# Designed miniproteins, single chains, continued (2), part 70

Each design is a single chain, and the fold is of that chain. pLDDT is the mean over its residues in the fold that is shown.

## One batch from the design tools (miniprotein)

Design m6415
Fold by ESMFold2-Fast:
Structure m6415 (fold): chain A 72 residues (1-72)
Amino acid sequence: RVEQLLDNAEIAYRILAATLPELAKMFGDPQYAADAEAARRGLAEVEELRQKYENGEITPEELKAILEKRRA
C-alpha cells in the first residue's frame, strides 16, 4: 500500500520532469522551467524516501504521513 504511494509520486514527477521542459521551449514561459526543476527535486526526495524505507530507517506509517503531507 505505502509502496504504491511512492510509485505514484515517482511516476508523477517523472512525467512532469519530461513534459515541462518541452512546454517551456514551446511557450517561452520561465514558470514551466521552474516547475521542471521542482519535479526533479521531487524525484530525488522520493528516491531518498524509498532508500530509507528499504533500509528500515523509516516505518510504513512514517512514510505514509510524509507522502500525505506533501500531497496536501
Scores: mean pLDDT 77

Design m6416
Fold by ESMFold2-Fast:
Parts: structure tokens; C-alpha cells; sequence
Structure m6416 (fold): chain A 59 residues (1-59)
């Protein structure tokens, strides 16, 4: 719990200029269900799980 907060805080411990650029990336993250073929909006926090399930296993 506290360790997760430190990891997120470390990732956000960048200047506002660079932070604005990174903020655009997460909005473009979308995962597709290989079984249903549906697309879901993916958050960075949940990206790790979806990446392993959808992207890596799909290919």
C-alpha cells in the first residue's frame, strides 16, 4: 500500500513540462479482448495485467 504510493509518486516526481507529455500517452492506451473482440479503456495501473493477457498472449 505505502510502497505503491511511493512508486506512483516517484513516477510523477517529474517537472510539470514533462508530466504533461506523459499524460497524453495513457489516454491512447486501449486493450482488445481476444475472445469477445471488445475494446476497453486501459489505465496505466491496470495496463500491466491487460498487457500480459491481451497483447502478449494474443500474439
Amino acid sequence: SEKEEMEENLSKAKPGDMDAVHKKKPAELIATDSKSGEEFPVDISSYEKLKEFEFYKSK
Scores: mean pLDDT 49

Design m6417
Fold by ESMFold2-Fast:
Structure m6417 (fold): chain A 88 residues (1-88)
Amino acid sequence: SSVVELEVEFAKPIEIEEGDRVAIVSKNGKVGTGTIKAAERLGETRYRLVVELTGPLKAEDIEPGDTVAVTTKDGTVALGTITAAKAL
């Protein structure tokens, strides 16, 4: 696993919590999954997330403009765009 800090703009309001699941699609065609380790709400649609990655995607492969889907514990799915990414 690798750990990344993301800033994400979601298409609609959502509540995101530690333990929620993510899938990330990078511009280089890689798809990765991960688990949210921390979620800081910056606005109704904006979050700073710490994600522990699994699968083929590495923290350094994630860039602004990449897309993310978050699945909450109640099964809600939200789509977002990564606006900042920093490997931890």
Scores: mean pLDDT 84

Design m6418
Fold by ESMFold2-Fast:
Structure m6418 (fold): chain A 75 residues (1-75)
Amino acid sequence: VDAVLEELLRVAKEGEKAGLSTQEIFNEMLILISEQGPQLTPEQVRQVANMLAKAYRLVKEEGLSVVEALERVMA
């Protein structure tokens, strides 16, 4: 799980540096989860999905960047 979360944070940081929108960054993270999902248990997949859902709400409601939102939900 930690390795997947670190990869998600890296994807978000790379996306922000590349000037991707919030929606584009979340799409890239969803692709990563789809690729890593077969190697995770159903419980781990739900945990990662819940963390992404919380991060998305923080971006939408609090105006945080995707990286800031991920760092908050991972803390």
Scores: mean pLDDT 79

Design m6419
Fold by ESMFold2-Fast:
Structure m6419 (fold): chain A 94 residues (1-94)
Amino acid sequence: LPLPSVEELRAGIRQAKDALEEMIAREGPNSSSVVAFARHYADDLVAIARATDDPAVHAEIRAGLEELRALARKHNATEVAAIFDAALAEVDAL
């Protein structure tokens, strides 16, 4: 993927949060589709963070992962919350 701007990251994270909440409502918080979506999106955010040294991009990715983790916890999506928690730890290690 091309490197997104901070504005594009914010928009993407908002869209991902909406998509995740819709999928949880439709399929349940621990469905295979919800878990697969979370894993794929978390992997994409970590890949973007690894591809740049821009502190603004890193800060936006951290904020986005924290919001996604909080959303997962709100819905008792335990496996999804663990996925975003692990991704946040990977970004924090950069």
Scores: mean pLDDT 88

Design m6420
Fold by ESMFold2-Fast:
Structure m6420 (fold): chain A 81 residues (1-81)
Amino acid sequence: SLELAELYSNRGALRYNLGDLEGAVADYSEAIKIYEALPPSKERDANLADSYGNRGNAKYDLGDLEGAIADYEQALKLDPE
């Protein structure tokens, strides 16, 4: 559900702030999976873009630069303006 994906995103953000970068990536990955299973909508696509951007930030901090670029590219496709 949309709410479940939002809970994963919120926990991922808290884990990121605590320095649990691997946990943050895992939670954002679950949020992305749930959002991608939902029909496209403005709210879904905005939340999906935020989740990709936030996972990209966590990957960047982990030194996964290629993974970060891929996630940022997905975010830009969902919210290019």
Scores: mean pLDDT 88

Design m6421
Fold by ESMFold2-Fast:
Structure m6421 (fold): chain A 88 residues (1-88)
Amino acid sequence: SKQKVEEAISLAEEAVNEEDPEKRIELMGKAFELAQEAYQEDPELGKEALRRVLEAAYRISQDPDLETQIAATLYAMKAAIVLKELER
């Protein structure tokens, strides 16, 4: 749904701007889950949400905090895998 797409993008942007590492990881996880749900309901709209989550996760993966870097890299990989399955 469009609402889930907009919420996923909003949460991904919040994660990028969040200063607390634990909250940052939580926001990123929620953004990914909503983007994946949006993709299952509407592949065209969900694809955009997943791309935005992937971009946010790549930006967060530059964080000097190792735990945040690892979590962001994992979410980036998960989003990329789902997007790659679209090509089948």
Scores: mean pLDDT 81

Design m6422
Fold by ESMFold2-Fast:
Structure m6422 (fold): chain A 96 residues (1-96)
Amino acid sequence: AEETVEKLREGAEELRELAEEKEGETRELLLETAEFLEEAARKIEEHKDDERKVAALATGAVLYLIGSAEDLRRVLGDEESAEKLREIAKEIAKAA
């Protein structure tokens, strides 16, 4: 759980940094995704003794990142941001 929390917080920070280079809907989606990862990290910390809840929260974060990456690619045309979200999702999945 500790490694998963670290990867979620690292991912959120990377997305906030990337958002500073972006505008409009792309920036907003990156910031919303970062907030989601921070909420997931907090909830995992609260439930770290519940293996099922930790796994569910980590899986939810990975799926949210994959969905947001598809929106960035398909709707907003931002392949770079989409790739960054997929990289973060892989790191979280590896830590879980």
Scores: mean pLDDT 85

Design m6423
Fold by ESMFold2-Fast:
Structure m6423 (fold): chain A 75 residues (1-75)
Amino acid sequence: MDDLLNKFNELNGKVREFSSNGKTDIYNEAQKKVDEVERRTLDDIRAGRLTPDEAARRSLEEHVKIYTDAVNKSK
C-alpha cells in the first residue's frame, strides 16, 4: 500500500504541474478518468462488491495508471 501511495503522490505532483504549464488538456483528461474511477468505486462500495480498504487500494492502483498515462502523453 505505502509504495503505491508514494507512487501516486509523485505522479499526482507531476500531473498537477500540467494545470499551471498550459497543458490543461492532459490534466483535464486525467481528471475525467479519475472522476469516473471515483464514481465506480463508490458504487462498488454501496453495492457491497468492495470493502472500503479494498476500494481504496483499487482506486490508488487506477489513479497511478491514469497519471502514468498522463505523464507519458506529456512527452
Scores: mean pLDDT 80

Design m6424
Fold by ESMFold2-Fast:
Structure m6424 (fold): chain A 84 residues (1-84)
Amino acid sequence: SMEELREKALEAMREDAAVLVEQDPSISEAAAERAAEETAEVLPEVVLEALARGLPAEVVGLAGARAFFDALRRAQEEERRAAE
């Protein structure tokens, strides 16, 4: 089901986010977790849409990475506003 795909996507995104936080001290665990959650919600649909359009796996991977970093940027902007 889509819900099961989102759960698996969330697990994978959280693992990748944890590695990113360890490598970049400007990224908080909270922002990375929010980005992982937001990306996991849309990632299965992004993959299915790309496959329906006949896009290659490399383009699908790039779309997923772009979605994650866009979500991370939003999370970091919200944290900066909250820190004021």
Scores: mean pLDDT 79

Design m6425
Fold by ESMFold2-Fast:
Parts: C-alpha cells; structure tokens; sequence
Structure m6425 (fold): chain A 60 residues (1-60)
C-alpha cells in the first residue's frame, strides 16, 4: 500500500532528527526500511531522503 502524507512526514521527521544528531547510519536504515515497507520507487525514496535532510537543516 502507498504511505499516507502523515506517514511520509513522520518518517522524514524521525530521519531528520537522527541526521541532526549525527546518526547518519540510523537515519539511512530508517529510510531504507520505509522504502522497503511501502515498495517505493528510487525517485520516491530520493524525495523522502531530501525531506529528511530539509527537516535536519531546520533542527540545527
């Protein structure tokens, strides 16, 4: 099933927090699990990663 906008925002925010704390490997693992869970395309996964980076930049 496709993720909801809420689920995408939650995943991006959680990964963003991990990135802001310097936990890059943990953030990448979270994003990979989300991509695998929802069977996202490479483009959709890249957009999610960019959202997580934007969230991380807002937290620093």
Amino acid sequence: ALPSEEEIETAASEAGELLSQGQKAEAEALLKEFVEKYNLTADEGSKLALLALEKAEELV
Scores: mean pLDDT 80

Design m6426
Fold by ESMFold2-Fast:
Structure m6426 (fold): chain A 79 residues (1-79)
Amino acid sequence: QKAFNAAIEDYASGQITKDELIAQGKKDLQDPFKIHVLIEAINNAKDLNDDALLQKIVNDFKAGKNASTLNKEAEIAKA
């Protein structure tokens, strides 16, 4: 858990690649679908230059919120 949480923060800050985040998620036995949704949500927030949304997505994933919640947050950003 701790290592994967650090990897999420490193990916959000641009310190590691998508493939490195996926590899850490596999080691921590994370759901591949949840990792995919997280990556899409982070990339959408980065494309919008919305640091507040980026931090919210990272914190919500770390708190164990489901993929539906993360998808809704990404859709709100598009509106």
Scores: mean pLDDT 71

Design m6427
Fold by ESMFold2-Fast:
Structure m6427 (fold): chain A 74 residues (1-74)
Amino acid sequence: SKIDQVTALVKEELAKLDEEEAEKLERVARGFIVYSLAGRPEVARQVVERLLATLDEELREKAERLIARMEEIL
């Protein structure tokens, strides 16, 4: 399923990071997935923008790439 593909992608990307970075990236991914699947794209956007603003530049770029890849699957 698309959900299984997104879950596998997120797990793969989190495994490449340290624990702190993985927790931050997981929060971004979770916010995007939960609200996108609930049919609330405006809330998904607001949550993602708020979380991305708390990340350093390198982790933000990784998070943005992960979101783009999740959007392609969903």
Scores: mean pLDDT 83

Design m6428
Fold by ESMFold2-Fast:
Structure m6428 (fold): chain A 79 residues (1-79)
Amino acid sequence: LPPLPGTVVGVGEGKLQVKVDGSLDAFKVGDRVVLTSLTPGREVTAEGVVVGVDREKRVLTIETESPFKVGDKVLIHLL
């Protein structure tokens, strides 16, 4: 899969909610992902695990230890 762009829309409890600019059909709970920040001046790359998939809203809930912020632009690489 090509990396999918997204925007962080929620942060809490070592989890991120990312709104994805694309189809979530390839994603399922338990999938491993790499998140790369596209926010200028804030280079973050973090591994995560998908713990929620909302196909209607195109929101992934990802468990990760990285300090992302709401509004961060990210690329999501499905492993």
Scores: mean pLDDT 78

Design m6429
Fold by ESMFold2-Fast:
Structure m6429 (fold): chain A 90 residues (1-90)
Amino acid sequence: MLARTAAKLRELAERVAAAESLEEADAEIRRTFATLTDEERRLAMKAIDEASKPLFDEAQKAVDAGDEKREIAIVAEILRRAAELLEREA
């Protein structure tokens, strides 16, 4: 369970990092989460919440500046860190 969820988040992080817009990044996130079971979704959301805490201020500054490229990069980093958290728990 953990390893499979981590692999999906890692793949999602790479797709989000390659996105050309926030709309594309959001579409990739929605597609990936639609493939998750309820248990995988709970695990992913918990890991994302923990991973986002140290990046919250940077994310808010990117949003305030309208810097979509920076916002996308921060989202991809959060997903990558969330995958690493799940890999350590597995």
Scores: mean pLDDT 84

Design m6430
Fold by ESMFold2-Fast:
Structure m6430 (fold): chain A 95 residues (1-95)
Amino acid sequence: SDLDDLEFGLGSLLMRVVQLLLENHELGRELNEVLIKFEKYLRSLSLDEILSDPSIQKFIELSRKMKEAFDNNDIASYYKYTDEMIELVKEHVKS
């Protein structure tokens, strides 16, 4: 479902925060703050609002592609989509 794809995407970003905190603490902290703001935004919306928001729909689309890449052991595509999701979330929380 769209919600399951969204949860997979959010979990993947949280994993990326942990990886970055170990490699580059400042970059990991920046991503964590962005993710916290995005999650607070999502929690402020009803389920119908989440599923109809154009920005969240783009996030769900990328989350689905990321999950498909993960299930197929396509590591390169998984990281590509993860990076695209990070850019999307950063743009959303700056607006």
Scores: mean pLDDT 81

Design m6431
Fold by ESMFold2-Fast:
Structure m6431 (fold): chain A 63 residues (1-63)
Amino acid sequence: MEVLDLAEKFEKKELTYEELFEAALRYRREGREILAESLLGMASVLSGRPLEEIRKEVEEALA
């Protein structure tokens, strides 16, 4: 999924936490660290959870 598409869905409140989390995992695996971090930030805002907790879950999923 393209970042622009994710941002548009986020603005329309149509984006789910799972879509952001999966996209962040994909970009982390591809070495796209800045892009992955941006998506985790959006997931934090959308879910109301601390960014650090979401980062930990991503790191555990990649292990």
Scores: mean pLDDT 73

Design m6432
Fold by ESMFold2-Fast:
Structure m6432 (fold): chain A 100 residues (1-100)
Amino acid sequence: EVEEAKKQAEESKKLARELLKLHDRYENTTDPEEQAELKKRIDELIEKMEQLANEASAKVDRLVAEGKFDFGGESVSGYYVSIIANSLIPVAVVRAIEKR
């Protein structure tokens, strides 16, 4: 479980970096066709990241309920908390900017 949680945490970091790069390109492009393509890719990535966060959140809830939650960074719980943070924080920032 630790190795699986660690791999999912590393994937969440990669997805967060990809979202940041796509959003930066979206804000700096003046081509409507490129904006539409980037928006579609951003929306698909956000959906994937929210799903990953929801799955990690469910696992955290279970660990808390079972009295097995440990906030240590190299613990199963620590990796799931990292997945939630790496997914939901970048998504919230992108969505806040889009409302402007």
Scores: mean pLDDT 82

Design m6433
Fold by ESMFold2-Fast:
Structure m6433 (fold): chain A 76 residues (1-76)
Amino acid sequence: PSELSPISQTLLAMGLRYDAPLITSELVQQGMSPHEATAEAVRRVAEKVAAGISDPKERELVLREGEREAERILRG
């Protein structure tokens, strides 16, 4: 099982809670559907969190987790 570090998990959770709704709102205003905007906001949050991580493996895990959550939103 690939678990993110507690710090990476906290940063991702905070970004998804506080940043993702603001990004989603902006994307909807630009003409994206709410469903697609939510998935894209999750990807952007994961990219921002990953950009702050020095370990290449931890960055890849954060980006992968963000993409998995975005795919889950788009499918469900």
Scores: mean pLDDT 83

Design m6434
Fold by ESMFold2-Fast:
Structure m6434 (fold): chain A 68 residues (1-68)
Amino acid sequence: SEEAEKGGEEAAEGSLSGDKEKAAKGAREAVLAHGGSEKDAEEAREGVLNGDGEKASEGAGRGLSEGS
């Protein structure tokens, strides 16, 4: 969806610019746009903010599974 694409773009832009808050926000929005729960979106956001790639991937993965 367009919302998922926007979330993904914000996450990528935040990561490239070193803006962790923008990257985390984009990750959260992408998970929600794919039909993931608020819990999955928050785990993805928290993982990105804290530099915990495993936690970020887990949240995003669950969100994608729910949205499928």
Scores: mean pLDDT 70

Design m6435
Fold by ESMFold2-Fast:
Structure m6435 (fold): chain A 87 residues (1-87)
Amino acid sequence: SALDEFLALAREAGEAFRAYLAGELSVEELIEKLREIGERVYELTGDPRVLELFERAIEALRAGDDARALELLKEAVHHALEVLAAQ
């Protein structure tokens, strides 16, 4: 289901962010993964707001604002979950 695929993508994003914070993944590698994940979540939801939030999170990461990036990713996950859970 779209929900099951989304939950797997959300887990992947969380694991990538944790690896980045642990110094095991570069910011460039994290950005690449988040861009791919964001596109897939957009395909599942059809909601351009989700893609916008992922792009803003990537901008925050480039600026070195990890806390802001995490907030934006949490907002994107919440929006995607609301869209998918309504079906």
Scores: mean pLDDT 87

Design m6436
Fold by ESMFold2-Fast:
Structure m6436 (fold): chain A 123 residues (1-123)
Amino acid sequence: KKEEIIEKIISKFEEMINKLKDLARQLVADGVSVEEFRARLDQAIDELLKEFEEFLKKYVGEATAKRIVTHIRFILEEIKERLVALVEDPSATQAQIDAELDRLSKVAIEEIKNLLKKIFEDD
């Protein structure tokens, strides 16, 4: 059923965003350089998007899967750039970084939820 597929995709995306959020928190706690922070997020995004595309292909056609992955990559790249800017700011506190991670994660989940509803309504 359409709604069951949307729920499965959202659940998998939430799992993916939580893994990325946990990695970002760990890298900040470890005090890595901005260059290492960016490189490790880039690697994680690429790996998670590959897993997500294979997951999507089980429920949607290849063209639809690529469309969803392209939109999610854009969202994750924006999250990465916002986090990099915070990590580059020596006045930014751990609490501010954690709050922004939580905010960006919630916004990303809602954007994907809305995207999936539109894709499946236009089908």
Scores: mean pLDDT 83

Design m6437
Fold by ESMFold2-Fast:
Structure m6437 (fold): chain A 94 residues (1-94)
Amino acid sequence: MSAEELEAKLKELEERMKELNKRIAELKDQKAKDEVSKLLDEFEREYVAAYVYLQEYKRTGDERALEQANRYLERAEELLEKTEKKLEEAIKKE
């Protein structure tokens, strides 16, 4: 993925994260809320790593930084999808 495509994808994930945070706050079951929040925290770590490597690429032009940014973005997207699925399961139980 190009740096421009990666930046656009990170912005998309940020907006999805904001919506998830709002929905998680509405959960009545504290255990489910804790489990979904833990997945979202894991997502945020991978998201921050992708962002940091993208900024390094913009500064240095190092293709290895861009490769790392893409790898962390893929991990972040997978974790966000897991978080969304876990949230839907938690809502259905309420």
Scores: mean pLDDT 86

Design m6438
Fold by ESMFold2-Fast:
Structure m6438 (fold): chain A 90 residues (1-90)
Amino acid sequence: MQKWIEELKKKLKELGFSDEQIDIFLQALFGDKEAQKKVDEILSTLDSEKQKKVLELMNEFKNKINTEMTPEQIQELQRLRQQREQLRLQ
């Protein structure tokens, strides 16, 4: 697993999120639509300042996916995401 994923988990925990919420954030970051909806629900319960910090952190780590991962790893994740999306359609 990528080293930056462990860093993201630590930073989210420092912001006061539970391990369950952190797992949801990671799944959303990898393109899980249900997890993305859960993230939106979590963010809606936070004050505006904390929401902004979380969104900036998520954007930072989304950029790390593009910089820290090889093109082959990104393509493999996209392929697995497409397969999971098809399995979850109905």
Scores: mean pLDDT 70

Design m6439
Fold by ESMFold2-Fast:
Structure m6439 (fold): chain A 92 residues (1-92)
Amino acid sequence: SAAQAQRAEVQALIETVEAILAQSPQVLAKLKELKAQGKYTDEHKQQVLGQLQAMLDRLDEAIARTTDPDLRARLEELKAQLEAFKEQVESL
């Protein structure tokens, strides 16, 4: 059903965002190092920002469709953390 598909999609999104956030300090450190070496181009930065924005858009859609208050709170927490990571990447 559409509801089952939507719930599976939301769970997959949560797992994906949690995995990104768990690795975000190491990823950011590596990107800073690559930038210092001239190996992190504006094109690479825009690609990373585009991927993060796509995830944020998916979180916004999931939040708008979620009726479970605990799940909504978790999605809002993940969104705030992912927005902070995006701002750190944008500042590079």
Scores: mean pLDDT 85

Design m6440
Fold by ESMFold2-Fast:
Structure m6440 (fold): chain A 69 residues (1-69)
Amino acid sequence: MEAEIKKIKSEALDLLGKAMENAEDKELRRKLALEALDLFLKVDKEVAERFARYIKEVLGEEDLVKYVE
C-alpha cells in the first residue's frame, strides 16, 4: 500500500515537472496537472487535497482545489 502510494506520488511529481517545463502552455500545463491529481484521487482523497493545494500554489490552478471537494 505505502509503496504503491510512493510510486503514484513519484509519477505525479514527474507530471508536475513536465507541467513546469511547459509553463508557458497553460492548456498543456493544466492537462498534466489534472492527470497527476487524478492519480492521487484514485489512491487517497486526503493526499489528493494536499496535492491540489500544491498545484494551486505552484501552477496557479486555483480551481483544482474545488475539484477534490
Scores: mean pLDDT 67

Design m6441
Fold by ESMFold2-Fast:
Structure m6441 (fold): chain A 66 residues (1-66)
Amino acid sequence: MEIAEKAKKLLEEKGDKNAATVAELGAMSAERMGRYEEAQKILELAEAGDVEGAVKLAMELLKEYF
């Protein structure tokens, strides 16, 4: 899950391990469901430094899938 791993690394560099884990789980779940555009959105938010936005989107996806 390349997108999920990249998002995790970016958020870990920001020092927020909890946000990194949530974003990883959300992006990984989106990738497994074939929803690559949503996984990519999480990565784009992480790249922009929008930690809150990345976590919020990841949590919304996790609630939808689980």
Scores: mean pLDDT 79

Design m6442
Fold by ESMFold2-Fast:
Structure m6442 (fold): chain A 93 residues (1-93)
Amino acid sequence: NLAQQFIDRLLENTPAVLEGLKKNKILREFVEKVAEAVRAGTVEALEKARDELVEKYKKAGVEPETIEFIEERVNSLIRALEKLREQDRQLQE
């Protein structure tokens, strides 16, 4: 299952990414929240995490460019997961 392998790889690499981000609280929180959504394994969980983070950071006065970066990264993960799930569906035929 390509989607599950992608999820497992993201979660396996999460501790190393968090260690690299220990000086950036915003990006660290972003990675932690996205990893939680990835662990749930649904596009809906990723969309919810994206929307909650974007709203939180807009209210906190985070720079628009940083918010756009976060939104784009989660949207890229959603697209990748959807493509892998479609490929998995075709491979099960």
Scores: mean pLDDT 75

Design m6443
Fold by ESMFold2-Fast:
Order: C-alpha cells, then sequence, then structure tokens
Structure m6443 (fold): chain A 80 residues (1-80)
C-alpha cells in the first residue's frame, strides 16, 4: 500500500520523500472522489509539493526532480 511504501522510505532514511508521500496521501483523502476537477487540483498541488520538497518522481517511467534527490533515491533502490 502507499502507507507501507511511506513507512519503508522512512526506515531507509528518505524522510523528504516520506513527507511528500504523506502530504500527497492527505491531499488525495481531502479531495475525495477522482473527478476531473479533483484530478487537476491534485496534479497542481502535487507538482507544487515536488518543487518545494525537491523529491524525485516518475513521469512515464522517467525519474524527475533535483539531481541530488535522484541520486539518493537510486542509492536506496540499489541497496534493497
Amino acid sequence: SMKESIEALEKAGDLRTAKFGRETLELHEKLGENTPENIEKFKKEVTKKIEELGVPYLVDGELQGPEEEIELHRKIAEEV
């Protein structure tokens, strides 16, 4: 689950990505139904949080974000 993924990130020491995951989950729960309007609101707020927190994220299978966060994410993935 998304909650289990967030916990795994915290245990790995990726506190920034874990924070992003929690805030994204809270936003999804706050918006409720997956209506077109809520999807657009979600995308806008998620993009803002990515920029503010500098976390890596996937777009069409490509990892996006600040280089330092991409390197950290890659390192964690290689050690699992």
Scores: mean pLDDT 64

Design m6444
Fold by ESMFold2-Fast:
Structure m6444 (fold): chain A 105 residues (1-105)
Amino acid sequence: MKKIAVVLSAQVDSKEFEKAIEKAVKLKEEGHEVTAIVVAPPEIVEEAVEKVEKKGLEVVGIATTENYIEKAIEAVKELNPDLVLSDSIEIADALKKEGYEVEHL
């Protein structure tokens, strides 16, 4: 069992967002502790959070219009996961520099 954070920064209606949620659900079904971190503008963060919660995942919503990478890193540091999955290459690379085990989705 691993503690896994899944960082979601893609558009809520995108295939990338849906694929990341499907991966998170599968990891939870495999017995991992999975928390989703949604990083989105204030006007869409609630919709993204609701979509993730409806799949039975724990979720942290971060409403921001700027500093997406820095805000994602801060949230990951608070969770202190064993593994991070990211739908963004830029966020994945930044988290790798911070010393986390990271997989790009």
Scores: mean pLDDT 85

Design m6445
Fold by ESMFold2-Fast:
Structure m6445 (fold): chain A 82 residues (1-82)
Amino acid sequence: SVIDLVIEALKLKEEARKIASDPNATLEQARKAMELYEKARELYRKAFEIDPEKANQVLDAIAKARKEGKSFEEIVEELKKL
């Protein structure tokens, strides 16, 4: 579903962020983080191809939750309820 694609994309971005924030990360790990970001972008693209209205609704919900200061985990749980 569109929601599942967006949740997967958010999880990949969070994994990439954790790799990028590791002071002991190797160049290979940095490249892996870039690959994860690219995969997340492709999942967003697929979500928009399936249902652009639903995809925009989900992204608006994410933007609102982030503006309210919600954590990654709280955002994922809210998306599961859509």
Scores: mean pLDDT 84

Design m6446
Fold by ESMFold2-Fast:
Structure m6446 (fold): chain A 60 residues (1-60)
Amino acid sequence: MEKVKEYIRELLEERGITDEEEIEKITNMALAFLKGFRLPETKENIEKAVDLALTAYSYD
């Protein structure tokens, strides 16, 4: 779980998202997608969950 959160943070920072509140919100959304779809916590699935969370955040 902690390694997953750190990897999500790294992916968001690479995309220029440095605001702590935005990182927390998007991280929680990405974790919700991983749990909702019952996906293994692999780097590939984490990247897909982050892309989904960023898309959802952009429409919200």
Scores: mean pLDDT 78

Design m6447
Fold by ESMFold2-Fast:
Structure m6447 (fold): chain A 100 residues (1-100)
Amino acid sequence: SEVDRLSRFEKLRLAILALLDEHGPLTQAEIAAALDASRSTVSAALRTLEALGLVESRRAPGTGARLYSLSPGGRAMLAKNRELVEEVLAALRAEQAARA
């Protein structure tokens, strides 16, 4: 499948965009837990996504936690790549289930 042509880092970036689209604003820790990824790997992916304008971040006033959300650009990217994103999520869930 097309998903087999993507690097691990590209798959992670698409998975983060899809997660933010489905669940709304999330912390780095929540993203890492949801995707069974290290905090350092998620941090690197989020930096790339923010630099590309696909993800936005803001500090929550009550908790001071940094929340990440899907930008309009990120939403457009997901819409263009919907089938590929669904394949990536299915592959990651299968990999996670195999390790559980």
Scores: mean pLDDT 80

Design m6448
Fold by ESMFold2-Fast:
Formats: C-alpha cells, structure tokens, sequence
Structure m6448 (fold): chain A 57 residues (1-57)
C-alpha cells in the first residue's frame, strides 16, 4: 500500500498510466490520495465511470 502511494505521489505520466492500467483498487485509491495533478487529470479523462467519479469527488 505505502509503495503504491509513493509511486503515485512522485510518478510521472507513464507510471500513473501503469497504475491505472492494473485496475487494482489499491492503486486507484493511492492515485486519489496522492493529490498528484497529473493523476487527477488522467482519472477525470478516464473512460471508466467509477474512476472518473472518484477523481471528481
């Protein structure tokens, strides 16, 4: 869990896209908790409605 959050906080676009691609709840939650603007932008533009809702809320 902590390692995914660190990757989400410090990661560039490629790392964030890889975390999103796994579809794992732990990775999605880490991206939300990170507050990384790149992560939030990618999640808002996602075709997955559940991921998009989590990014907006």
Amino acid sequence: MEKALELAKTGDKEIIEKLLATGKEEHINALIESGNKIALSLMVESDDVEIQKKAIE
Scores: mean pLDDT 74

Design m6449
Fold by ESMFold2-Fast:
Structure m6449 (fold): chain A 72 residues (1-72)
Amino acid sequence: VDALLEEAKRLIAGMEEAIAARDLVVLQAAIHEGEEFLKVLEKVDDPELKELAKKLRELIRRAKETLAELRG
């Protein structure tokens, strides 16, 4: 559980950085990694992880919107 909490926090920070950087390649990688990790989190019944999963889902949505802008 602790390892998953720290991993979730790192992915959230990385996603925020990817959005700020507005780099197409970095955003694509961050979105993919985030979506794969969400699949893992969906199988774990932990309230802290569920809260972090909600945050990560919001950031993935914003990252996809930014990626769409950059692609035109």
Scores: mean pLDDT 81

